# Ledger of designs, part 10: designed miniproteins, single chains

Each design is a single chain, and the fold is of that chain. pLDDT is the mean over its residues in the fold that is shown.

## One batch from the design tools (miniprotein)

Design m331
Fold by ESMFold2-Fast:
Structure m331 (fold): chain A 83 residues (1-83)
Amino acid sequence: GLDEKLEELEKELEELRKKIEEAKKNKDEELLKELKKKLEELLEKARELLKEAEDLETALKAIALILRIIGLIIEIDQELEKL
């Protein structure tokens, strides 16, 4: 259901977060740009799940995920500005 899909996206986000930290340490501009595109894809999926949410708990989980994804996109943009 929606909860399983949210958990899947959360696991994907955690893997991307680890790759972002590695890319930041290595100043890997190409990888940071690739990871940003993957975060934008996750953001679209998370927004779709929010639209499908029928209860407050599921909606709040989707909102929390969306905010975390946006935060990482901002973090990548800040790192790219330094390169």
Scores: mean pLDDT 88

Design m332
Fold by ESMFold2-Fast:
Structure m332 (fold): chain A 71 residues (1-71)
Amino acid sequence: DKKKEEAKLRALAAELEFKEELKKEYEEKGNEELLKKAEEILEKSKKELGLEWTEEEIEKAKEIREKLLKE
């Protein structure tokens, strides 16, 4: 079960990172339609995750992702 929890946190971190990266890319390009879509996807994902994950757990997932990138 620890492996399942770790896998979920890694998946969550990767998904959040990917969506944040897309948002930054769309902001840089000045494409308002793509930015709006990226924000809607992020909001929907956060809402779904909010039913399963707390804000603290989301922050922990980001921290795990950062450590994986450094290692």
Scores: mean pLDDT 66

Design m333
Fold by ESMFold2-Fast:
Structure m333 (fold): chain A 101 residues (1-101)
Amino acid sequence: SEELVQKARELAERTREIAEETIRLALEALKVAETLEQINEAIALVLEAIGILFDVDLLLRKVEENKDDVDALRKQLEQLEELQRRAEELLRRARELLERL
């Protein structure tokens, strides 16, 4: 349905914004990191957030391919919701890391 496609696009856009903010904060943390543990944590956050951006783009392509398949669209929505939750967790971790530095 058009409603499910629109929800998927909005969810993907929000997830992308969260992942991009995570990368920005993790890179700021990397600039002021003093220990190998802090450096490794910042790098891991950047790489995981880049992975989310890649997965979001892949899922959006599947959404466009499956516009008329409601069951497939519901599956893609559930996967996008999981990616959003993962992105929000990474953002929380990036903020906590930067606050500790």
Scores: mean pLDDT 89

Design m334
Fold by ESMFold2-Fast:
Structure m334 (fold): chain A 88 residues (1-88)
Amino acid sequence: MPVFDPSELSEEGLELLEEFAKGAEEILKELEEGKLSVEEARKKFEELVKETEEKIAELPEEQREIVLKALEAMKKIVYAYLEQLEKK
């Protein structure tokens, strides 16, 4: 699994990853509660990803690489979970 040291992240980079994680958790909670279909949850998650990537683009270049790697790892986990739910 991708591992990163949080002490290498700027406050801004950490905050973006925390916002992303919270947003993803809220989407997954709505999905588990039956308030969203898997398709609706996927669409909302894709929107969250795009918003987060735009915010990452505003970070200093050195921080962008670290934060983007962390984001890609988190994306893979959530997409894998959504795919498993579609197949059940």
Scores: mean pLDDT 78

Design m335
Fold by ESMFold2-Fast:
Structure m335 (fold): chain A 99 residues (1-99)
Amino acid sequence: SVIELLEKALGYVQIASALAVQKGDEETAEELSKALRALGEALKLAYNNGPKEKIREELERAIEHLEKALELAKKKGDEETAKEVEKALELVREALELL
């Protein structure tokens, strides 16, 4: 289900965020924080049977911020954070296709 995919994605973003913070990577942590906000809003909308268009918009925002976080992590050679972001990004894209 969309909700199950988004809950798993949220978990991976939380792990990635903790890793970025631990490493002092403020730029990546900021982008992941924005992704967490967008995913949280998408989840709230999904739980409340909110408009699919608004869920789509929040997921597209999450994808944008996750892609930026992934680029930053890769640029810095942070393979650990990058892997968690890639897992989250895959799940968010899959959820978007199910809307």
Scores: mean pLDDT 91

Design m336
Fold by ESMFold2-Fast:
Structure m336 (fold): chain A 80 residues (1-80)
Amino acid sequence: SARERELALLRSALAAVRYFRDNNVPVETVLAALRRMRDYALSQGLERTAAILDRAIELAKKDLEAAVAYLEAEVRRLEA
């Protein structure tokens, strides 16, 4: 289902952002990875997932921890 695909992609994005945070990866690399995931979501017709990833990109530019917290909340919302 679209919900299952959205959840899988957001879990992948969350795992990636946590890895980037824990390994002190440059912000440009983080943003490039999130943009690729956003573009993939759009290619699959997952417009809501793409919007969530756009918000995560915006948060990651300023504070990677805020992006992690946001994605954690979105994953929890979809699991409920």
Scores: mean pLDDT 89

Design m337
Fold by ESMFold2-Fast:
Structure m337 (fold): chain A 76 residues (1-76)
Amino acid sequence: MSVNERLAKLLLEQAKKAESQGNLKAAEYYRKGAEYALKGDSKKAVEYVGKAALIETGSEELAKLASEWVAHALAQ
C-alpha cells in the first residue's frame, strides 16, 4: 500500500469519527482530503484537511498543525 493510500485510509477513518460525532461538514472535507491524497494532489489534500480541522476545533492554529502534518506525511 502506498503512503498516499495509507493516508487516505486514515482520513476516511477520521471522516467516519467526525460523522459519528455529528460533524457532517468536517466529515465531508476529510473525505475530499482522502480523494485528493489518492490522486497525488498534495496541495488540495492539505487544504481540505485544514478546512476539516478548522470546523472540528474552531482553531486556526490547530487547523494549521493538521495541515502541516498532512503536508509532511505526503512529502515523505
Scores: mean pLDDT 82

Design m338
Fold by ESMFold2-Fast:
Structure m338 (fold): chain A 76 residues (1-76)
Amino acid sequence: SELIEKAIELLKEGKVEEALELLRKAAEEAAKTDPKKALEIEIQIGILLLKEGVAKVTGGELNKEDLEKIVKNLEK
């Protein structure tokens, strides 16, 4: 939970790589006790990587709407 909260803070600051590192760690820790929660975090990591990849290819920024959806799913 604490790792997810810090990752969300980093995402809001535009620090996507640092947030991804914390999300991966959160998924690894969750996998020990709650495999479903770990899978939910991994899905959001996948979405974030795809959206950031699109932004890099198009020369844009990570879309605010996409970021808000990821944050909401991580808070659930």
Scores: mean pLDDT 81

Design m339
Fold by ESMFold2-Fast:
Structure m339 (fold): chain A 84 residues (1-84)
Amino acid sequence: MKVTFEGELYTSSGKVIPITGTVDGTDIGSLGTIKLSEYDPVVGSEVGVRITKTIGNTLYGVVIDDDGRPHRMGLDVFKATITS
C-alpha cells in the first residue's frame, strides 16, 4: 500500500529542502521516492529513500543510491508527516 507524505530533507551540505514523497509502507526498511522542491547538485530533484523510523504519523528516512545503500553514509536524511 502506497503512503504519501510531506516534509523536509536535511542534506549533508546543511540545506533544508521541502519534499513530497511516496513509500510502499510505514515499516522500517520500506522503500519509496521523494521529490525535492529545488534541485540539489548532490541528491538531484527526485531520489530513492528508505524508512528508518516511524513515530505516529511522522516518518524518518535516508536517501539511498541505485544499489539501495545509504547515500553519503546516511547523512542525507528526511523527516515527514503522512498525508494519506
Scores: mean pLDDT 78

Design m340
Fold by ESMFold2-Fast:
Formats: C-alpha cells, sequence, structure tokens
Structure m340 (fold): chain A 62 residues (1-62)
C-alpha cells in the first residue's frame, strides 16, 4: 500500500544518503535528508521530520 511504498523510498534514500556522506558530498546528503523529512511528514511523524531537517542544516554547514 502507499505506506509500504513510502517506507521503501526511505530505505533507498538512506542508502543514497550514506553514499553521499562517504563521498564528502554534504550538500547532496542534506538534500536527501530533506526529502526523507517530507516522507516522514506524509507518514504523520512530525518529530522525526523535524530532526531530519535539523541534521540537514548541520550537514549543509560543513
Amino acid sequence: GPKAELEKKLEELEREGVRAVLAGDYARAAEILREMAKIHEQLGDEEHAARLRREAERLAAL
């Protein structure tokens, strides 16, 4: 269902985010965290979305 599709997308984004960090591409990693935050909002997890956006801001500052 839609929730399972969103969860699958989160797993894909997590893998891509790890690759971006390992490559030193913190700008790309921040973009990925922001996309993950949007999905968490769609899932009703506002607290998780807020934490991901905060992490994105930290990475973007590197």
Scores: mean pLDDT 88

Design m341
Fold by ESMFold2-Fast:
Structure m341 (fold): chain A 85 residues (1-85)
Amino acid sequence: SERELAVKITATAVLVVGDTLEEKDEEKAKELLELVLEGIKAYEKGDYEKAAEKFREAAEKARSLGPKYDPTAESLEEVAELLEE
């Protein structure tokens, strides 16, 4: 449902914010946040394909930051999968 998707996006955004507040690499944290924000903006405009692309890119960026980000990356990938349906 649209409500379920919106809740998942919100929960994932909270995880990203939490992770980036503790990240010492400020530039990488900024890149991750920007990708998530672009995904949310695309979703709000009804561009689900672009939203899915941005959440996929955000997941890859999260994984590149190290294994501690794997749960956040998995959540981002789940959001992208729901948007690709």
Scores: mean pLDDT 83

Design m343
Fold by ESMFold2-Fast:
Structure m343 (fold): chain A 57 residues (1-57)
Amino acid sequence: MTPLEKELQALEDEAVRAVIEGDYERLVALLREIADLLKETDPERAARILAEADKYR
């Protein structure tokens, strides 16, 4: 795995934990970080994640 892939995996694991805990404020923050990280490499996925974050705000 690249350093970017490892960072994405860590953020995704934290997002899953936020959902399990019902911490939607933290989930939104994590989704925004994931989207920002993906913006340059996968802008389509980044936009989709931001749309998902908006559902919890």
Scores: mean pLDDT 79

Design m344
Fold by ESMFold2-Fast:
Structure m344 (fold): chain A 108 residues (1-108)
Amino acid sequence: ASAEASFTVDAGTIVIEVRGDGAKATLTVEGGNIKVLSAEGDGSEPVVKDNTITVEARGGGLARVTVQLDESSSGAKLTVRLEADGKPATVHVGAVSNGTAYSVTLTV
């Protein structure tokens, strides 16, 4: 199955949206802490370990998780990875810019 994840950063808040059965999106933040603000839609419970959060979509639905970067400053490095069963993982690396919205969409 095809899978998609979008990741939208605005003022230290990140919205992660994952679509695709068994699709997993992973966000790693270097230099920041991750706090889950909400988890909605058709997904498993988000898993937070150290500076990494994993969001898994289930069925044909959309999983949406909103996180806050409590100590994120301008220049914090973000790594976003999308994987789905039988597909190679897609990875993007970016940075948080203070006051600038940043958006990336990954597909497999």
Scores: mean pLDDT 73

Design m345
Fold by ESMFold2-Fast:
Order: structure tokens, then C-alpha cells, then sequence
Structure m345 (fold): chain A 59 residues (1-59)
């Protein structure tokens, strides 16, 4: 359970960084911006899944 929470925290932090970069690139490189948003969304979905699983296992 602890490993799932740590992985989720890392993925959420990485997603936030990618989203920030995507926002900055939105005007100069919209294609790369879109790719970064997609990557961030995938990381967020994975983090949410891992957090839910960890909570169920701990409770």
C-alpha cells in the first residue's frame, strides 16, 4: 500500500509539471503542448487508480 501511495504522489507531481509546461508551450508549440497534456492526463489517471487501490487495501 505504501508503495502505491508513493508512486501516486510522484505521478501527480509529474503531471502537474507537465501541465505547467504544456500551458507555457500552448502559444509557441501547440502540438507539443497537446502531447504534454495527454501525458499529464495519463499520469493523473494512474495516480488516482493507485490512490484508490491503496486506500482500499489500508482500510
Amino acid sequence: AEELRRQAERDREAAEELRREAEELKETDPVKSAQLYTAASILEAGAEFNLELAERLEK
Scores: mean pLDDT 80

Design m346
Fold by ESMFold2-Fast:
Structure m346 (fold): chain A 55 residues (1-55)
Amino acid sequence: MFSEEQKEAIRNLLLELREQHGDEAMRIFAEHESKHLSEEERKELEEILEEVLAE
């Protein structure tokens, strides 16, 4: 499970990737990271990604 600070850090990283490299970079990053995460952490990452994409 990610801490609130870790969730904010992930969100900020995804937003930075979006600004520099577009939505594709965010999706690639999330997919690559998710294979090293627990099922719970993967869900949290997906939620953050959906929030960022909805902006």
Scores: mean pLDDT 77

Design m347
Fold by ESMFold2-Fast:
Structure m347 (fold): chain A 68 residues (1-68)
Amino acid sequence: KAQEYLNKGKELFKQGKLDEAISYYEKAIELDPNNAEAWRNLAEAYQAKGETDKAKIYLGKAKILNPE
């Protein structure tokens, strides 16, 4: 379920399939909105696309859930 979607997204990200990776990260977040790793991976994918503003928003959510 949520972890499986997260893992699929990570695999797609490694393949450079950023939009597909984002889709799976979003599905993981829908099932588990408190998964800080999913929010961080979503932020990294948007950063890789050059969408810095979206990346900042999602990274902020991850930091609230798991402050480092």
Scores: mean pLDDT 83

Design m348
Fold by ESMFold2-Fast:
Structure m348 (fold): chain A 62 residues (1-62)
Amino acid sequence: GSIFKAVASKDYTATTDDELSLKKGDTVVCTPSEDPNKLKCLNLVSGELGLVPKSAVKVVSS
């Protein structure tokens, strides 16, 4: 599907204003972004939305 759940695999600090900071274990809802190496995610813990590298999250197929 176009929207899926993932869990942050590591702490990630946003390096640009379009990126999202994550803490390891945060649950996020993601959609593909225009960059195939990044995902547009909503952090369900913080309520913030932004881009994260695919390596920062593990997809949960549910």
Scores: mean pLDDT 80

Design m349
Fold by ESMFold2-Fast:
Structure m349 (fold): chain A 62 residues (1-62)
Amino acid sequence: APLLARAIAPFPKTSPDELELRPGEEVLVHRVSEDGLAEATSLSTGETGLVPASLLEVLGEV
């Protein structure tokens, strides 16, 4: 099952493959790659993209 996580810091979108995050925004994490990038969907916008996993606090499985 995907993981529910929360952004602990802002992440500015600098490429089309990235997901823009605001602090406190909740996301569903689908996978984490070996380079520390998470593929996540924003619950606020429904957009999917890549963010550093280090910026996410895992809340639990959904």
Scores: mean pLDDT 82

Design m350
Fold by ESMFold2-Fast:
Structure m350 (fold): chain A 67 residues (1-67)
Amino acid sequence: MEQKMQNLAEATKQALLHDGVSEEDAEKVAEMVKNGASPEEVKKEALKAGASEQTAKMIAKLVEKVQ
């Protein structure tokens, strides 16, 4: 599942950047996804980084589906 995890991390970063999160914070959340963080942890960190609730929920759902 290496390719799927890499694609998910990249998609997470792009979604956060589109939502106005800084590149540094978006990369941090994407790295958490690559390291196997839970959907709940990813959602919490995305919200803390300034992502909208809608974007954070979407990302968490994608992480849950891959895991």
Scores: mean pLDDT 79

Design m351
Fold by ESMFold2-Fast:
Structure m351 (fold): chain A 59 residues (1-59)
Amino acid sequence: GAAEAARLAAQAETGARAAASLGVEDGKRYGQLAADYARAGDIEKAREYLRLAGEAMGG
């Protein structure tokens, strides 16, 4: 739902900013994609890119 999309977008943006501050370019890129898909309502792609961002950050 819209609340889940908003929560995923906020989480993904926070992760992308953290990745950027640590110099993890893949984490930043995947985090931004996750946020964009969450805002578009594509929850499946948002979750997939959030997972990829986490992997790039080391877990």
Scores: mean pLDDT 81

Design m352
Fold by ESMFold2-Fast:
Structure m352 (fold): chain A 89 residues (1-89)
Amino acid sequence: SVEEKAEEFIRRAVEVLESQPELSPEQREEINARLEATKEEGLKKGLSLEEILRRMIMTVADTLDELGVPDAVRAEIVARLAEIQAEIL
């Protein structure tokens, strides 16, 4: 289902974030909370899996920027999430 694949994306995204030594546990928790909220909103609105995953990647990028994470680290995380998106779709 769309929900199961969106949950798979979040699980794999969390693994990517946990592998980043530059991110604190609190920063990872904030990103995870926003990913869950983005999933819930997308499912409630009946968005496609492709659109939900796209919005999740944007949410991560925006949150990392708000948290002051360096551009190079943000770019690496976003690229890894794009690869996960391609594997799920």
Scores: mean pLDDT 88

Design m353
Fold by ESMFold2-Fast:
Structure m353 (fold): chain A 58 residues (1-58)
Amino acid sequence: MEEEIKKLEEELEKLQKEVEELEKKYQETKDPEVLKELMEKGAELVAVATKLSVLKRE
């Protein structure tokens, strides 16, 4: 459980950084391709965050 939580936290941090970078890039470029990637990474972020929430439930 601890190891699993740690891995998901690392994955979440990585995805948060990727989403942040893509969001900044989209704000600057308005590129539809960047928007597509942002939406895909955002969905991955939500999935990982949901798994973490379930494992950390109090």
Scores: mean pLDDT 80

Design m354
Fold by ESMFold2-Fast:
Structure m354 (fold): chain A 62 residues (1-62)
Amino acid sequence: PKVIARVIKDYTAKSKDELSLKKGDEVEILEVIDGEHVYAKNLKTGEEGIVPKSVLELVEVK
């Protein structure tokens, strides 16, 4: 199933492997990495990377 989350605060990537996000963006969670991080795709930009779970809110599971 496709897992969609909403970005609840801006995040700036701190490394090449991380994803920068803006509040209000929607991401698809592709993989759970650990308790604090997911690998996600920004549905607006198509970019993929590591994102802290703390900036995301789950909105949909398909």
Scores: mean pLDDT 81

Design m355
Fold by ESMFold2-Fast:
Structure m355 (fold): chain A 79 residues (1-79)
Amino acid sequence: GLEEEIEEIEKKIKELEEEIEKLEKEIKELEEKLKKETDPEKKEKLRKEILELEEEIGILEIEKAVLKRRFETLKEQLK
């Protein structure tokens, strides 16, 4: 039923939010390492890792936004 589809979307949104939070924590840890790093080559590698994680978060945020729009649409269809 419609309510079952809504519940599955809510679960998927929650899983995406948990994954995003984990990646944001990893970025924070890398930013702290970058702040303490003095080696230019290691700094560049850390910046590259941060950018890759930021890109991954961006993809997950887009997926989450699509699911949130579907969730809101389905919720409004419940009479």
Scores: mean pLDDT 86

Design m356
Fold by ESMFold2-Fast:
Structure m356 (fold): chain A 63 residues (1-63)
Amino acid sequence: SEEEEQRKKELMLKAVFESSELTMKAMKYVADGIAVDREESLKKAGELSEEATRIEQETLEKL
């Protein structure tokens, strides 16, 4: 139905925006070296990237 298609579209758009924000934050941690300890910055970047991937995978499973 059109309602089901709209629901799936909204779920996908939400996941894309949420994962994109996390990925952008991860990129900033890598690029800017916000923390004096670069190893800690890379760890945080990795955690944010993993969370972005999790959001995308879980959303695809719910479609």
Scores: mean pLDDT 79

Design m357
Fold by ESMFold2-Fast:
Structure m357 (fold): chain A 62 residues (1-62)
Amino acid sequence: MEYTAVEGDRLGPLIRAAEERYGVAAEELRVFLNGEEVPAEEYEALGAQELEPGTRVVIEPP
């Protein structure tokens, strides 16, 4: 799943959409922001924060 963030977007809803799409738990997903991998332990903290508009989000199955 690939997505470009717009104003007001947060990582949490995108991770939830990927869980539904791939049928796996969040900790099994691989998440990349602008090509940098986000550790699973940071998903909760970053999920609540707004993404910068134009951030490239890539979420892949394990």
Scores: mean pLDDT 82

Design m358
Fold by ESMFold2-Fast:
Structure m358 (fold): chain A 98 residues (1-98)
Amino acid sequence: SKEQELRREIARHVTAAALAAVGASLEGDNPEVREQAARFIEEHSKRVAELLKQMGHEDAAKEVEELGRKAADSLRQGKVDEAIKYVKELIEKVDEAL
């Protein structure tokens, strides 16, 4: 179904953001790794937000995009643990909406 296709796409983007956060946790002292992870988390969280909007979950979409932005900002500031916390909250918001 269309809904199953959208859920699968959301899962792919959430997984990509989670893997970027894991990468940053392993090499958090490397500014290039943090910047790459920040870009991936921001890009994939925006895609998740767009897919959630298509499913009618506008409030969840706004929260997900904001959490992705906060995670990216935290990584750029070297606050890796804070970024991981925001990514976990993003995953929880997606799970609650679906």
Scores: mean pLDDT 88

Design m359
Fold by ESMFold2-Fast:
Structure m359 (fold): chain A 86 residues (1-86)
Amino acid sequence: MKQKEENYRRALEEIDALFDAVKEGLERIEKGESPVDVVAEFLRRGQEEAAALIATLYAMEQGAKTFDEIRALSERILAEARARLA
């Protein structure tokens, strides 16, 4: 079943790439880069899922604990990041 092995490998590579991208983004923010600039870079790369997850995790790190607080802060960061790509 070569196709099953190829599909499994691709799925693992995609998951690993997503986690590596999120880790890179969060480490850059911890080192003092603007979260908006970091999220904008991942959006520019076409990594929409990584950008959204970075924004969400950053919102939680900043003390957002409710769904509405996390959504409000993450959506603001994503909107500001998208504005920088225009």
Scores: mean pLDDT 81

Design m360
Fold by ESMFold2-Fast:
Structure m360 (fold): chain A 90 residues (1-90)
Amino acid sequence: SSLEQQKKITIESLKAAAEKAKKEGDYEVAELLEELAEAIEAGDDERALELAEELEKKLSEELKKFMLEKFEELVAKETGIEEELAKLKA
């Protein structure tokens, strides 16, 4: 259950980051983020590692920050601390 929840949150964070990258015109990074989400969903650990290494080289600091913030938001929502997280970031 916990592992499945972490996997789901990770996939949703990656997909949110991909949509942000598309809106900013970074289609290459968006495609890599979507492919990484698909590899994780499929359990293709080898492909996921290759894509993660490529993304580490190409992800902007702003997009990394967005992805981390989205991950924290989804974790807070899952654990019921969304309001407390919002207060800390305000």
Scores: mean pLDDT 78

Design m361
Fold by ESMFold2-Fast:
Structure m361 (fold): chain A 117 residues (1-117)
Amino acid sequence: KVVLTESGGGTFKEGSSVTLSHKVSGVDFSKSLVSWYRQAPGELLRFVASITSEGKTYYAEEVKGRATISVDESKSTSYLELRDLKKEDTAVYYGGVVNFETGPVFAFGAGTELKVV
């Protein structure tokens, strides 16, 4: 059973940095794509970043150069660091997992809300 728990949100000032955490239980990171998504008020769910089992990273254009995705397998946790925060980063952030062996099965947690003031 896959369990996702996102944390690290809150209210932050423009130009500051935040690290969001996504704990993934019951998943083998060596066989999974780990991703982050966000949904701003009144908008559709948007891709933010992903990391492959080989450590290859992909970023949405709007966060490229100011975001870092990483995985700590010993803690079963993925991290999204966002630097130079902008008001447009205000959204609920969701961690997602796709298992390569079973095909694209998305599992999302309840999300963590980030507000930039």
Scores: mean pLDDT 78

Design m362
Fold by ESMFold2-Fast:
Structure m362 (fold): chain A 69 residues (1-69)
Amino acid sequence: MPASAEQLLAAARAAASLLPPEAAAEVIGRVTRLLDQGDLEGAERLLLERASAHAPLEDVVAAIAAAVA
């Protein structure tokens, strides 16, 4: 199911809690900008790529799943 902008923003905030503050701010800011542009697919892709660079992919996926439930 495609995620809504609200679900993607919640997911970004959840994943950002696993990241250093500077990386968290970058991920949230870039996801928010893509959502403002209507690029839901780009926002989801960016979130997964950037968060997984700083935290284990399984932890990122678990945090996202919990946030969008």
Scores: mean pLDDT 75

Design m363
Fold by ESMFold2-Fast:
Parts: C-alpha cells; structure tokens; sequence
Structure m363 (fold): chain A 81 residues (1-81)
C-alpha cells in the first residue's frame, strides 16, 4: 500500500533527525487518503517540532479549508507566509 511506503519514508526521515519532515510526510499521506483529522494531527506535530515549517502550515490551511473551518484555515495560511 502507498501508505506503508510513506510510513517507511517517515521512519528514514526520523533516523536522519528530520522529525518535523517525517510528521509532514505522514500528514500528507493521510490528507491524500481524505483522513483529514489524522492529517491535521500530524501537521500539528510537524509544527510542534519545527515552528518554522511553513509547508506544514500551508497544508494545515488546505485541510481546514476542506473541512469548511475557514477561520482556522486563514490563521494557518497567515503563518505559512
């Protein structure tokens, strides 16, 4: 499954010390599977590890928009800039 390949990539990133990138990668996989709640969880973990991860904020804004949570999407998009 594509998700299993992404989980393996995330493990490789963690082994390299790229923990925020590992969480970002997992969040992207869940977003593509339309598991938006899990995607939000992993994007928030990526931001918690690295508050300068603008890509995580960008994707978090996209997930919030998909859920109709416009205020949260706007706040996340602002931090992605």
Amino acid sequence: EALERVKKRAEELKAQGKISDAYLTLGEAYFLKREYEKAIEYFKKAIEVDPNNKRAYQLLAEVYNMLGREDEAKEAAKKAK
Scores: mean pLDDT 84

Design m364
Fold by ESMFold2-Fast:
Structure m364 (fold): chain A 64 residues (1-64)
Amino acid sequence: GAAERAALEAEIERLQREAVRAVILGDHATAARYLRRIAELYEELGRHEHAARLRQVADEVAAQ
């Protein structure tokens, strides 16, 4: 429902802030873990293409 969607969107926003912080600090492994978690939440929202693209970005970040 709307409440569950809002909760998922709020968690995505929180994780996005954490991923950005990790990138700024040079912690690419932590950033990649946050990006993969965000991708899982996008899957739960039915945004499968967005989730797949985020997993690709996470793999690239992890390779840094």
Scores: mean pLDDT 88

Design m365
Fold by ESMFold2-Fast:
Structure m365 (fold): chain A 96 residues (1-96)
Amino acid sequence: DIEKKVAEIAREAHKKLLAAKTEEELEKVKEETEKKLKKFLEETPEEKKEEAEELVKKLLEEIDNLVERKKLELEGRIQELVDLARAAGDDAEAPE
């Protein structure tokens, strides 16, 4: 039950993070997922809160890692496009 609910939240978060094309979209997915996980913990029975907190902690760490990785990928993509434009002769600045 608890594992299934956390897995569903994780699956949606991963899907949205993979589809994100901007840093703003990545941060929005992270914020929405944190909000969902916080609500899930509030609705979890006391006896199962410890298990739920452990699963939530692991998922938040995974989301943080995915967001950072995607930010680096987006930055790398922008740099690749700049480098390609320069190679094509679309240089917007004087040669160094």
Scores: mean pLDDT 74

Design m366
Fold by ESMFold2-Fast:
Structure m366 (fold): chain A 76 residues (1-76)
Amino acid sequence: SIEEQIRKGLSLLERGQVSIATPLSSLGLPMDAKLSVNGKPISPFTSFSELGYKEGDKVIVEIEHKGKKYKFEVTL
């Protein structure tokens, strides 16, 4: 499912297997989704580091894709 794909991509960040400088689209997040981090709308082509976040930060990622809304708590 798309939710499992998103969860898998975000887990790579949490496990330190990919850099927080990785674009969100490269984590398998849908490029046609509406994304927000801590309530702030963002582009899928940005990274957490470009948004000013650091490793160890806790963020809330909200994704709206094809009318479905998903919410994830992520520790970078």
Scores: mean pLDDT 82

Design m367
Fold by ESMFold2-Fast:
Parts: structure tokens; C-alpha cells; sequence
Structure m367 (fold): chain A 69 residues (1-69)
């Protein structure tokens, strides 16, 4: 969603270390950590559940947004 993309873009600019930790958690299947980090970043429960259901798509989006910065 556009809201999810905007929150990820903001995170990359404001707290890239937190976004990196989220990406690692998603890539390694540490969904408990991913949930905690995403909540800390201000994602809604619906956005968090979408990211955890679609970790590859979320990681691809993060990679794309990182190249745009």
C-alpha cells in the first residue's frame, strides 16, 4: 500500500538502523522481532500482518526504496 511504502521510506531516512534490523528479522524469519520493530516504527497491525505474510515482497520494496534515496 502507499501508506506502507511511505512509512518505510520515512524509516530509511530517519532511522536506517531500525529499518535494517526489520529487514534482517524478515529475511531470517524472526517474525516476533519483526512485529516488535514494526510496531516501534509506527506501523498498524494490518500493515504488520501484511509484511509478515509477504516478507519477500516487503524486502524487495525496501531494496527498491533504498536505491531511490
Amino acid sequence: SAALEEKLRRGLLEDPELVDRLGVALATGDFALARRLAREMGFSEEEIEWMLANPEETLALLSRLSREL
Scores: mean pLDDT 85

